Designed miniproteins, single chains, continued (5). Designs and how they scored, part 59

Each design is a single chain, and the fold is of that chain. pLDDT is the mean over its residues in the fold that is shown.

## One batch from the design tools (miniprotein)

Design m18029
Fold by ESMFold2-Fast:
Structure m18029 (fold): chain A 79 residues (1-79)
Amino acid sequence: MKVKATTVKIETSKGKEVLILAVGENGLLVAAEATGTDPKEIVEKLRKELRENGYEVSDEDLEKAVTSEEPVKLELEKL
């Protein structure tokens, strides 16, 4: 099952915080969250959180979500 998602990015004293929000009829669910200074570390943390919450996403989309300056629209696969 494909689930629409979007990203929110916040600059903090501990680095960049990235939220992946799954879009549903009843609002937004946080599918994953990670904070860090290294984009590769953030990607790996988000991948782990997504899998723990029963979602998969392509590596390309996840890397774009972390590196883009703008909010990114994603499709998550619900496991």
Scores: mean pLDDT 80

Design m18030
Fold by ESMFold2-Fast:
Structure m18030 (fold): chain A 75 residues (1-75)
Amino acid sequence: DLIKKMLEKFEKSLREAEELIKEGKLKEAYLIAGITLGLARIWVSVSKLIGDKEMERALQPVIERADELMREARR
């Protein structure tokens, strides 16, 4: 439940970054995607510390998509 709400917030940030790319606002998209990537990595570290394997697995797609969006915005 709490994990789901956190993932929904990450999904919103990733959608915002994607929309910014479509609008040609590449610097803003890069920053939003970068912040999302950083936060998701912190949460992976937390999930490892508390032994929450489900949370760790759920965060991997967020990390991959954020990195992809940063790559798209960098170009």
Scores: mean pLDDT 84

Design m18031
Fold by ESMFold2-Fast:
Structure m18031 (fold): chain A 90 residues (1-90)
Amino acid sequence: SLEAEEEAVEKLLREKAKEIEPFVEELTPKAEEYYEKHKKDIKTVEDLEEFLKEINLPEEYKPAADFIIWMAEAARLVSQEGRSPLEVLK
């Protein structure tokens, strides 16, 4: 059912979010600054990958960067390709 799929998706997102929780406070202002500077040019997942390379994140932030790219690609596949969220997030 849709409710069971939503619950499974929320569980996966919660588990992944815990991996980035310590880095959120540091990454959020950097992401906002980059978005304001480049908002007209950010249209694809590839643009987001370029953002993460440009801000030259410390090695300890790599799991958070990987999570953000993964979430952006998942969102693209769901919204633009019509893929099931659960299928994409597995």
Scores: mean pLDDT 61

Design m18032
Fold by ESMFold2-Fast:
Structure m18032 (fold): chain A 80 residues (1-80)
Amino acid sequence: SELEELEKQLQEKGEELKEAAEAGDVEAAKKAGEELLKLTRKATELLVKQGLLTEEEAKAAVEHTEKLVEALIKEAEAKA
């Protein structure tokens, strides 16, 4: 299903971001973070269309992911 494909991609990009942050690879962390945010927006939009999330919950999930991405990029920068 589309949701299962998105879940797998989210997991893979989350792992890429974490590995880049731990390695101090700022460029890789920024790229993985951007892709993770794009996938999170797609997944939350799909969940809203299916009635599994409200628009407010979807917005909160995206904002939470934005903060996580910013924190991991900052971690990569500190280790670079």
Scores: mean pLDDT 86

Design m18033
Fold by ESMFold2-Fast:
Structure m18033 (fold): chain A 70 residues (1-70)
Amino acid sequence: AAAGAARGGHGAEAAAMAGASGLSVDQAKEIGERLGADGEHSGAAAEAAGRGDSKAAQRHVQLSTEAGGR
């Protein structure tokens, strides 16, 4: 519930930051999953952030929060 949503959001945000920093999508997914986010939203957030699409990255972070983590 609330704790799962927080982990999903924090994990996807960490994945987006990793992607923006030049880490691979696979590395960013592992970071997100370790923090409790699902890999699909973490990977998508990282890819969007890596290409500079802040709006898409924010949407994927929101979706990960709603999914409640991995």
Scores: mean pLDDT 76

Design m18034
Fold by ESMFold2-Fast:
Structure m18034 (fold): chain A 65 residues (1-65)
Amino acid sequence: MKEEIEKAQERMKKELEEAGLEFEVKESGEVTIYLRSDSIMDEATAAVAEIQAIVLGLKAEIRRL
């Protein structure tokens, strides 16, 4: 279980980095995605990443800055 969470965290980190989004991943498995842009593309990318994190068993949150 811990190994699966770590793999999910690393996958999310890579996907968010490639998407150019600001994010924070906690050891607890919580993922926070930060939006600074009014771009609908960034909002869509963040929403997809949130869904993927949830499917992988992580908690995800989107925060607007």
Scores: mean pLDDT 74

Design m18035
Fold by ESMFold2-Fast:
Order: sequence, then structure tokens, then C-alpha cells
Structure m18035 (fold): chain A 100 residues (1-100)
Amino acid sequence: SLEELKKEFKELVDEIIALINSLGTEEAKKLAEEIRKVVEKLLESEDKEEIEKLSKQLGILLNEALRLMSKKSAPSELIDRFVDLAARAQEIIKKIIELK
């Protein structure tokens, strides 16, 4: 089920990236690319400590995205969707860490 967890995580992250990019700003695009890079490293890593560090970095980037959405007065529905997806992604990371 590690492969299934990684697949679910990637799908959630792809939706998160799409929501961030929907803001239509260069700042959002750069943030989405930083998230993509952290996620790629996390999915490729076999080291539990590195995965934990990358998970914390992802959390920081997701908080930056939430602040950007608030600053841009994004619709409440978009913010709620983002918060739900981010929480689900973090829960999957915890499960991945527990399996290593």
C-alpha cells in the first residue's frame, strides 16, 4: 500500500498545484513550482529523516499558499478546497513515514 499512498499523495498535490496556479500570478506560479520540487524529492527519498524534513518544508509552503490566497481575496470555496486537500496530503505523508 506504500505505492497506493504515494499515488494518492501525488494526485492530491497535483490538485493543490492547480488551485495555486488558478490565482494567475507569478508569485503563485513560483510557489507551485517550489511545492512540486519538494514533493518530487519527498516521493524519491528512502530516508525517513529526509522525508520528515521535506514534509515540514511542504507544510511551510502550503501555509505560504494559504496566505497568498487570503491576500488575493480568493473565493471561500477555493480556500476551503485547498485547506481540505492540504490536510489530506499531510495525513498521507504521516502514513508514508509510519511505513518506513
Scores: mean pLDDT 87

Design m18036
Fold by ESMFold2-Fast:
Structure m18036 (fold): chain A 73 residues (1-73)
Amino acid sequence: SEMEKVLKEAEEILIRIGELILSIKDEEKKKKYTEKVNEIVQRMQKAAAENDLEALKEELEKLKELLKELEEE
């Protein structure tokens, strides 16, 4: 299903984000990015539970943007 594809893509991005966060040496930056990821994940879990594909896709785009920000650090 389309929802399963979005969730699989999100899982792959989350693994990469996790690797990048673990490489951050600054404790304040690490905390900031960890909090941002957790907020997106919580909203994605809610969207998935409500079968809200549009909301889930919106949160996936935010997750992709966060990945870009982390890769630029």
Scores: mean pLDDT 87

Design m18037
Fold by ESMFold2-Fast:
Structure m18037 (fold): chain A 77 residues (1-77)
Amino acid sequence: AAAKARAKMDAIPETRLEMLEAARTLSQEDRSHARIARMVGVSKGTVYRHFPSQAALDAAVREYRALEKEYVAAWKA
């Protein structure tokens, strides 16, 4: 539901949201903690704090893309 998608989106901390936005613009093969750190302007350690592994980062981006798609579809309907 759109309301659930919005609540989940709103619960994401600002720094984590910026990292997810940067990561979703990259292909899975190009997605790395170092690249996201450069795009967002944070340290690589800060990215690892939010996403402790490549698998965690990829999973978070998949969930975020699905959440955003649901939210946008509901907003445009």
Scores: mean pLDDT 75

Design m18038
Fold by ESMFold2-Fast:
Structure m18038 (fold): chain A 63 residues (1-63)
Amino acid sequence: MQAAADALERRGLAELTEAVRAGASRTELQQRVNRLANELLDLGLSNEEASQRAAAVYREAVA
């Protein structure tokens, strides 16, 4: 499970970073973050863990 979660986070970071550079709206970025959180939930992470990890990926992408 950990390797799959790490892979989703790396993919999410790459996609969010590209979206930010392409000028995606705040709404589009939020939808991508929500999608990542849902994918992490589907892997068996808790709501808290999925939300925290997705938020961390978002913060890194917009930095």
Scores: mean pLDDT 83

Design m18039
Fold by ESMFold2-Fast:
Structure m18039 (fold): chain A 71 residues (1-71)
Amino acid sequence: MPVEYIEKAIEVMRRQPELMGSAADMIVEAASKVLPQEEVDKLKKQLDEAVAQGDTEGVIKLGEQIKKKIE
């Protein structure tokens, strides 16, 4: 389920922050299963920006927001 996939992405990031890009990709994949393409594109841009800045908290926050939206 997309919620479980996002939870796993957040857990991976918490354990290995260097995998932040992979965790962001997992969040986008999960969102693409349930959200319209326009929302997914917006999320991808926000996640790409957070990853580029090394903002682990920003990636986690975006993942939690999407999880809440699809729960």
Scores: mean pLDDT 80

Design m18040
Fold by ESMFold2-Fast:
Structure m18040 (fold): chain A 86 residues (1-86)
Amino acid sequence: SEEARKKLLEKADKVVKEAKERFDELSEEEQKEAEELIKRLEEIKKELKEEKDPDSLKATILEFSLMAEVSGLELILKRTEERKKA
């Protein structure tokens, strides 16, 4: 749905902002991974916003791709938090 798509885009924006704010907490390797994920995520967001039919197969594939990149960035942030607790 359009609402689910908007929520996904909002979640993507939030996780990118968090990653940028916490960038100095990441290891050098995680910083490189985060930068690549952010670039891919921004590209997917742009393509998804340009897609006119939110129920198209293309829109669905882009949404899955966006979810994957968001999950990857969330995982990096989670690993960083767990290292700080250890």
Scores: mean pLDDT 82

Design m18041
Fold by ESMFold2-Fast:
Structure m18041 (fold): chain A 67 residues (1-67)
Amino acid sequence: MIISQEEALELVEEAKRVYSIPEESVERAKERLKQFESLSTEELKELFHGELGLSDEQINEVIEKTL
């Protein structure tokens, strides 16, 4: 699945809400996402794991709830 930058930013906001992610981590994730017009699910998971500290299972849950 290909995820647009806009969709990826929505996923970051949902992750922040669901998992109480610190604002600093959210801002870093959003800054990195601005470098991409679209991402694969694998690229999104790598970014979210690195910046937000989310597991693959948590990332899949956020995708399911938002998209």
Scores: mean pLDDT 82

Design m18042
Fold by ESMFold2-Fast:
Structure m18042 (fold): chain A 86 residues (1-86)
Amino acid sequence: AMPPEIQAARDRAVAANPGAKELVDKAAESIWKAIQAISLGLTDIAEKYLEEARKYIDEVGKVSPEAAAVLRELLDQVEETLKIVK
């Protein structure tokens, strides 16, 4: 199951722009897959999922800068964690 912190960020982003829901869901799912990869020590796989999440967040930003900002804060936290464990 998706962690509460990721679900909360996803819900906030969707509330900012319901029309971006599919892209927001894809970004949140990619962030969750990156966290799972980090927990397994699969840093290269985690980096690929973070790149996917960044692409989806950029697409969200084209229609809702506010929704993208919420997801970007979450992405930045996960990227910082990955840098510490590498």
Scores: mean pLDDT 84

Design m18043
Fold by ESMFold2-Fast:
Structure m18043 (fold): chain A 75 residues (1-75)
Amino acid sequence: MEGEIRASFVRMAMEVAFHALENGADPEEVAEELKRMLINAGVPEETAEEIARAVREGDLEKARELVDRAVRELE
């Protein structure tokens, strides 16, 4: 149950990040902020860095896939 709440927060953080990118935010700044939010939510630092790298590269499909895997690990 606690993992479910954390997973929901991680999904919200990703959607907020994607919305910022759609509104012209700098991918590097968005990636760094997202990485910090993911680590604070309990995502392993290595996984958070992989997600941030995908965001920096503009590979949002890969970023979403990595978030889905991280969410399963939190549940």
Scores: mean pLDDT 79

Design m18044
Fold by ESMFold2-Fast:
Structure m18044 (fold): chain A 71 residues (1-71)
Amino acid sequence: TEKASAVGQAVYRALLAAGVAPEEAKAIAVKIATMVANGTPEEELKKKIEELAKEHGLADADVEAILALIE
């Protein structure tokens, strides 16, 4: 879906900007995009994005942009 692709791309770019290796960033982004495509609840997606932000040091602006796409 457009939403899954947009979220996946945003997560991938945010992870790259945070210094995550491209292969790892791709794997994480694909997993998040798959969760969106499979209809994972918005609250679970938001929690997962917040966990990734804390784990990898994502910029607040990137996190906000990703969360806006999940709605």
Scores: mean pLDDT 84

Design m18045
Fold by ESMFold2-Fast:
Structure m18045 (fold): chain A 73 residues (1-73)
Amino acid sequence: SAAAARERAAMEEELLKVIAEELGWSVAQVRDYMRRRGLSVDDIKLELARQGRTALVLRLIGAEFDLELERRR
C-alpha cells in the first residue's frame, strides 16, 4: 500500500542517516553513491562487512531493530 511504502521510505531514510553520519557524508551523497552503483542498503551492509567495518554493520542492524520496534508501538 501507499502507507506501507511511505513507512518503508521513512525507515530507509533513518538508516541512511546512520550511514551518512559514520562516513561524514550527507544523506544525499549516500543516495547518489547507491544510485550510481546500483546498491541497496543490504548491499552497503555487505560491503561494509567485507571491508571489516563490523561495528558499523552491527549498529545498522541495531538501528533497523529499534525502528521496527518503534513501528510496532
Scores: mean pLDDT 73

Design m18046
Fold by ESMFold2-Fast:
Structure m18046 (fold): chain A 91 residues (1-91)
Amino acid sequence: EVEKLLEEARKLKESDPLKAKELLAKAILLEAEEFGDEEIREAVEAYVERMMEVYRADPDDQAARQAVLDELSEEYAHLLEREKEILEALR
């Protein structure tokens, strides 16, 4: 399912950027479920929800997206580098 979501997101990237980001977010959430670490999963879920709210309100608001990342980085400072890479995929 993750691979299918990523492929669909690539197809929609230019024609429907918001839908492409929604599919990417869904793929990231599904991958987060595989970690088995509840704390990391909750951090990723919170990030995805906040980022999608910003994208739906204004897709070009880079400052708002950065503010979400800064806020969650302080709350979840213990996240490892690999988990941060997943969060960065939605920027």
Scores: mean pLDDT 68

Design m18047
Fold by ESMFold2-Fast:
Structure m18047 (fold): chain A 93 residues (1-93)
Amino acid sequence: MSPEELEREVTLGMVQIQAAVLARIAVTHYGVAPEDAEAMVDAAVAAAERALAAGASAAEVMRAALQAMADTARKLGAPEALVAELEELAARF
């Protein structure tokens, strides 16, 4: 495995872990349905994979993942407080 391939796999793994943690918070603290939280994770991972394929930095990948998660939460009618927190997290990257 090349150092670049390893860095991409590590970045994607970090996105998967972060998205899973945020999805659990969405379910437990914001009352989001588990199936909707799963859709948010899927959107975050898909956005991360697209950003990695485009040669984005780890920070740009995380930002894209969190923004996709926020956009999906909004489309699913999740609480605006959750969407705002996800957008604020994305803005930190």
Scores: mean pLDDT 88

Design m18048
Fold by ESMFold2-Fast:
Structure m18048 (fold): chain A 77 residues (1-77)
Amino acid sequence: SSLSAAVERAIEILRRAPESVRRELAEMVKNGLPTSLLSPEARAVLEELAAALGYPVGEHLPLGLSMVLGLALDALT
């Protein structure tokens, strides 16, 4: 499915990121935190993910990107 393909792509990108970045993104997704609270390193990874998956990056994650990120991060724990 398109969701499974998006999750697999997100896993590829997140696997290459430092564990500290993955923890920041997981906390953002879990608690609905604004993207402005991310470190520059976590922000760069989020922007790469959004570009690869065709999502805009705003103050908050769109629902589709949040779901893909949550599933990919769960797969990496």
Scores: mean pLDDT 86

Design m18049
Fold by ESMFold2-Fast:
Structure m18049 (fold): chain A 95 residues (1-95)
Amino acid sequence: VVDYTPTPEQAAQFAALEAQLREVDKRSEEAIKNKDIEGLEKVIQELDALLDQLTALSATLPDNSVFNIDVGVLIVHAAVLLVTTRKELEKLKKE
């Protein structure tokens, strides 16, 4: 593991993306509960944008840094949520 200190800008971006992922997760759960097709479609769009931003941030970081590992955890969480949300959307469209 390399010793890497994130810039204040990188740390702020990570915090913002983590907070956004938490809000998207909450809205996904609410949309599933309410069978809200439009809400689920918006969540999918937001998760795709989050994954792009997280992947771009990861690409600027040393592969063996602890900070890049933390970004990787958010990528996994966003990817799992995206798969789950897409499955729920397809299920609702078939009902």
Scores: mean pLDDT 83

Design m18050
Fold by ESMFold2-Fast:
Structure m18050 (fold): chain A 84 residues (1-84)
Amino acid sequence: LLEEFREALRKAVEALEAGDLEAALAADERAAEIGRQIPREDLPELYRLLAEAYERLAKIFEKQGDLESAALAREMAEKARALA
């Protein structure tokens, strides 16, 4: 499950970087579905992976000039990091 979660997050970030918003949303939905199935003992690693993904997303949004989405992504990364 953790590897499937990591793969789904990677696909979401790659799709967003490529400008494929539909693919990014589909991969995000997949990650959320997998995330709900992850055991409690693996939650710190899940949140660590989420924080890394959101940090990467923030940089992509900044590069695209979407400062509002970049700020939101950083906030989400901080929240995920606090739960790791």
Scores: mean pLDDT 79

Design m18051
Fold by ESMFold2-Fast:
Structure m18051 (fold): chain A 84 residues (1-84)
Amino acid sequence: SMEKEREQSLALLEIELESLPKIKELNPELPEELFEEVAEELKELKKKVEAGELDYEEVVKRLSDLYAKLYQKRAEVIKEKLKA
């Protein structure tokens, strides 16, 4: 049901938000601003899910895109450190 999918989307986003401090701790080389941007994006996704604007598949797609950007930024930071 759409209601069950909404509950699953909200639970997923809440777990992601709660996990950010630990992900930040495990990645001290990444700038703090990057995690602030991720947190804001997750909060915006949560608002849109609560408003009925995003279904579960759209949430998963946007999370995939968000983490792809995070991993790309991590790779850039690592490459720059290896050149020093």
Scores: mean pLDDT 82

Design m18052
Fold by ESMFold2-Fast:
Structure m18052 (fold): chain A 71 residues (1-71)
Amino acid sequence: MVEKTPEVEAEIEAARKRIAEAKKTLPPTEENKLLIRAGELGIEAAEEGASEEEIEKKVAELEPEAERLRA
């Protein structure tokens, strides 16, 4: 697990800014809502001390749902 260092906190803040930007710029479609949720889940996991690989795995679990919405 990643410790709460200034570097990790900066990455979490950057991720939050990216999600806020996505909420402002992306149309509110079901696919975009799912992508925003995936980002929020990643931020939550990072705040709880999950590693980058663990965060990527959690986000990847939502990819099949996003792909289904595109079909």
Scores: mean pLDDT 68

Design m18053
Fold by ESMFold2-Fast:
Structure m18053 (fold): chain A 102 residues (1-102)
Amino acid sequence: PIEELMEKAVEAAKRGDFQESAAYLAGALVTAAERGDPEAARKAMDGVISALEANATTPEQKAAVAKAREAGDKAVESIRNGDLEGAYRHAAEMADAINALG
C-alpha cells in the first residue's frame, strides 16, 4: 500500500537512512503512477519531504531537500498528466537528490 511505503520512508528519513527513505518514497510514487493517483503521490511527497526538512541543518542539506522536492513535484505533475515515463524519470531524480543527503 502507498501509505505503508510512505510510513517506511518517513521512519527511514527520521533515523538518517536516506537510501532506504529514497527507495520507499520512489516506490510510493511509482505505485501512485501505476494507479493514476496523483493525490496519494502528493501526500507521500509532502510527508517524506517534511521529515527530511526537519532534519536538514546545513545549507548543503537544505539544497538537496529542495532539489528532491522539485523533482518530486515534477513526478506528481507527470502522474496527474498520465505521463508514466516522466513520473518514473522524476521519481528517480528525487531519489538521487535524497541519497545526496549522506
Scores: mean pLDDT 87

Design m18054
Fold by ESMFold2-Fast:
Structure m18054 (fold): chain A 76 residues (1-76)
Amino acid sequence: SGREKILAEFQKQFKKKSGEIYDQLVAQAKAQGWDLTDIEVQVKLTMDYLLGIAKAYAELADEKRKRLAALAAAEA
């Protein structure tokens, strides 16, 4: 169904975006010469990652909600 397609796309896009956020944060830390074995660095990177994926999830969810509403309106 159209709904199943939208939900599958959401999951795929979120997985991709989560990986991109992780790679970007690790690259930034390495570029700044941060010690990735330091617990304070690990805590900061983990918190930045959690905030980043929460924002990405919310933005993607809003996009998919709009598409689901448009699909429902077209079916009515």
Scores: mean pLDDT 85

Design m18055
Fold by ESMFold2-Fast:
Structure m18055 (fold): chain A 73 residues (1-73)
Amino acid sequence: YQEEFDRLVKESIEAIKRALEAYEKGDKETAVELIGSAPGFAAILYGINKATGASTEELIEDAKRILENLEKE
């Protein structure tokens, strides 16, 4: 399980980075789709933000925070 968990964390980090790159290029729709289709933490974040009615900007800031925390560990 540890090896599968480590792989999932890495895939989540890569997916969030791709979403942030799309957002920085001005493609907000692709950024949201990448977060929503990503495995692990990114998908959970997307679900929470959709349920709470959070803005795209709030979703991106939350994704950046998760990325920073995952990279610190």
Scores: mean pLDDT 71

Design m18056
Fold by ESMFold2-Fast:
Structure m18056 (fold): chain A 68 residues (1-68)
Amino acid sequence: MVSEEKLKEAIEKATGLKVEKVEILEVTELSDRVFLVKAKVTLEDGSEYLATALVTSEGKIYDLKLEK
């Protein structure tokens, strides 16, 4: 299962900004252990990004990409 909290932590670490809101748009099961997650993210400065991440069944984030 995808952890919104883990995704939020990964984005905050990558940007140095607090995440105000996460809206999960798509979750694609690539295997029984790995999910592709797409989410709309709003940061504390009001910036909105499309986040794409690989998330394990344990809730670990491997790859994170932020697009505007």
Scores: mean pLDDT 78

Design m18057
Fold by ESMFold2-Fast:
Structure m18057 (fold): chain A 65 residues (1-65)
Amino acid sequence: MEKEIEDFRKKAEEEVERLNKERDLYTQAAKNATPEQAVVFNQKAQEASDRAEEIRKLAEEIEKS
């Protein structure tokens, strides 16, 4: 069980990093876009950030369970 939790945590951290990179890319795209496009890119960045936080919370819950 401990090893499976550790492996899951490593995968979760990798996914969080990927989502944070995606968030940064959308944030950067928004800065270079028209105001109308920036709204869409900022929303995509927020979605990526929200997904990363959900994965982090899930990993913490598994450790606490």
Scores: mean pLDDT 80

Design m18058
Fold by ESMFold2-Fast:
Structure m18058 (fold): chain A 71 residues (1-71)
Amino acid sequence: SAAARREAALDALALGRRVDASDAELAPFPEVLAADRRIKERYARSGRPPTLEERREAVLAADPAYVLPAE
């Protein structure tokens, strides 16, 4: 479902995993695109991969209702 795709993409971004969806499939979810952009902007500024904490902060900034999976 669309909701499952959205949550899977946010989980992937928060956990530093590959997002298993195309840009076209994610276009209906502006919060996913916002989280991805924030993560990429942080990497560009720091010159290093974002930490899991920095990724989680980016996802929560885009979707304050997001709940991190128990992993």
Scores: mean pLDDT 79

Design m18059
Fold by ESMFold2-Fast:
Structure m18059 (fold): chain A 111 residues (1-111)
Amino acid sequence: MTEEELKILEEVTKDWPEDLREMLLNIAKGGELELTPENKALLKRFVRELIRTLQGLEYLLAPELAKNGSLTVEDLRELLKAIDAGDVETVNEMLRKALKTLVLLHKRLGL
């Protein structure tokens, strides 16, 4: 993640629960996540909220999401399955793309 993207992520998450925010910022900085039961619950909450946001907006953003390699609603549903399965490698890869999707939503829609 670029310095600009990281600053946007820090601003977007400033009022989020501290445990979730610290976990997501660590992943954005190139850290790796361990799937503890507590971390799984936090991640599933984040992914479900991102799905809700995108469900209302995907039709407006579908070309930009595809162009920028951001995750779709279907990709986020696959991320939820990977979290439940304990697939650490897939979760870490897809979570970084999910964070880029969040940054893109903030840049394009002011979310």
Scores: mean pLDDT 77

Design m18060
Fold by ESMFold2-Fast:
Structure m18060 (fold): chain A 80 residues (1-80)
Amino acid sequence: SKEKEELLERAERLIKRAEEIYKKTKDPMLQAVAKSVIGTLRAVKEMVERSDSETALELAKRFIDGAEHAIRAAEKQLKA
């Protein structure tokens, strides 16, 4: 579905942003956050690919929204 494609694309873009944070930072906390976010988003991608349930897609959206918030906070920390 279109919604499924949008969630998968969004998750992939966020994984790339988290990988950039991991590469740029020397802060162990920011590295841990980036690594955790990458792991979570990979698991969410698998869930979206394997499930067509409305509940699974809604949960995926919530996890992706949370990951995006964490990435934005980490990116702001890198600029400080």
Scores: mean pLDDT 86

Design m18061
Fold by ESMFold2-Fast:
Structure m18061 (fold): chain A 95 residues (1-95)
Amino acid sequence: MKEVYITLADIVNANPDLVEILKELKEKGYKVVLRNVPADWEKTLVPVYLGILVGGDENKILDKPVLITVSELAKRLEEKYGIEVKLETGPAPPL
């Protein structure tokens, strides 16, 4: 199975194309690997725009980021986009 690498920073920085990218990856059957994840990822909170978590349409309504764990982020991406998500821990990541 082909894997595509997306960094945690790409999600945190709210790339406006991310929703379309994730939908395209689902259509192509690619597995997503979240890179540069902190070693303490189960406890690490990251700001994520709610529109990313609910599939883009909410981005017109909700512009405020929500703090969630990296674990919850991976689960929400799998549930919303129907893609397989793998976490890859890096050395001390740049914030």
Scores: mean pLDDT 69

Design m18062
Fold by ESMFold2-Fast:
Structure m18062 (fold): chain A 80 residues (1-80)
Amino acid sequence: SEALARIRALAAEAEATGRLELVREAAAELARESMLQLGVDEETAKEIAERILAAETEEELRAIEEEILKLTKAKAEELA
């Protein structure tokens, strides 16, 4: 709830100001919180969030998204 509120605030500010880096920060925070909620370890979640912030191309972002999906699916399976 608190993390979602922060993500929404960052997205709204990015839209209002046109600063795309705030959209990137919101995406990184959302990915980190989602991974932690599903039981991905804090170190891995932090590393992936940092990679989202550092990504320069849409292709790099797609690769990171695929890795997040694989990690979260594996953790969901482990917790079941």
Scores: mean pLDDT 71

Design m18063
Fold by ESMFold2-Fast:
Structure m18063 (fold): chain A 89 residues (1-89)
Amino acid sequence: SEEKRQAALDAYRAGKYSTAARLLVELYKNGEELTPEERQALVDALRTLGAVFPELAIEFIEEALSHRKDPGLEKVLEEAKRILEYLKS
């Protein structure tokens, strides 16, 4: 919905990256398309989350990618997986 889109961008602008990612991923789950601004916010939010919480970021990214192919998210997924492997060593 439009309210969910606005809430996601407001969360992103406030630095609430987990909330922004969750709301934007829910739009993909509902079969909705993201605008370029929303897609960039999702990529940036998940990249930031993946640097600190790689397992959480991977969960969000894999959910999004199960509904929509996104090269930016595929790149962030690989980055988060590399961080997770480093933390396991």
Scores: mean pLDDT 86

Design m18064
Fold by ESMFold2-Fast:
Structure m18064 (fold): chain A 63 residues (1-63)
Amino acid sequence: SMRLDVSGVPQSLLEKIGKTYGISVEEIRSLNGATYEEVAKALGLSPTTARALVAELNEASKQ
């Protein structure tokens, strides 16, 4: 399954995406390498929302 990779994401973009989901940059960084299911459990998100968050952050990491 898709794993969170924020290594290529700028701090300002992490803050912007985090704000959209009500999540801090510290919380996002702590979950680097986690599956979307692990992200959902840790952040109290639905699996659908967590999958969208992981996909958005991974896409941002490619740029």
Scores: mean pLDDT 83

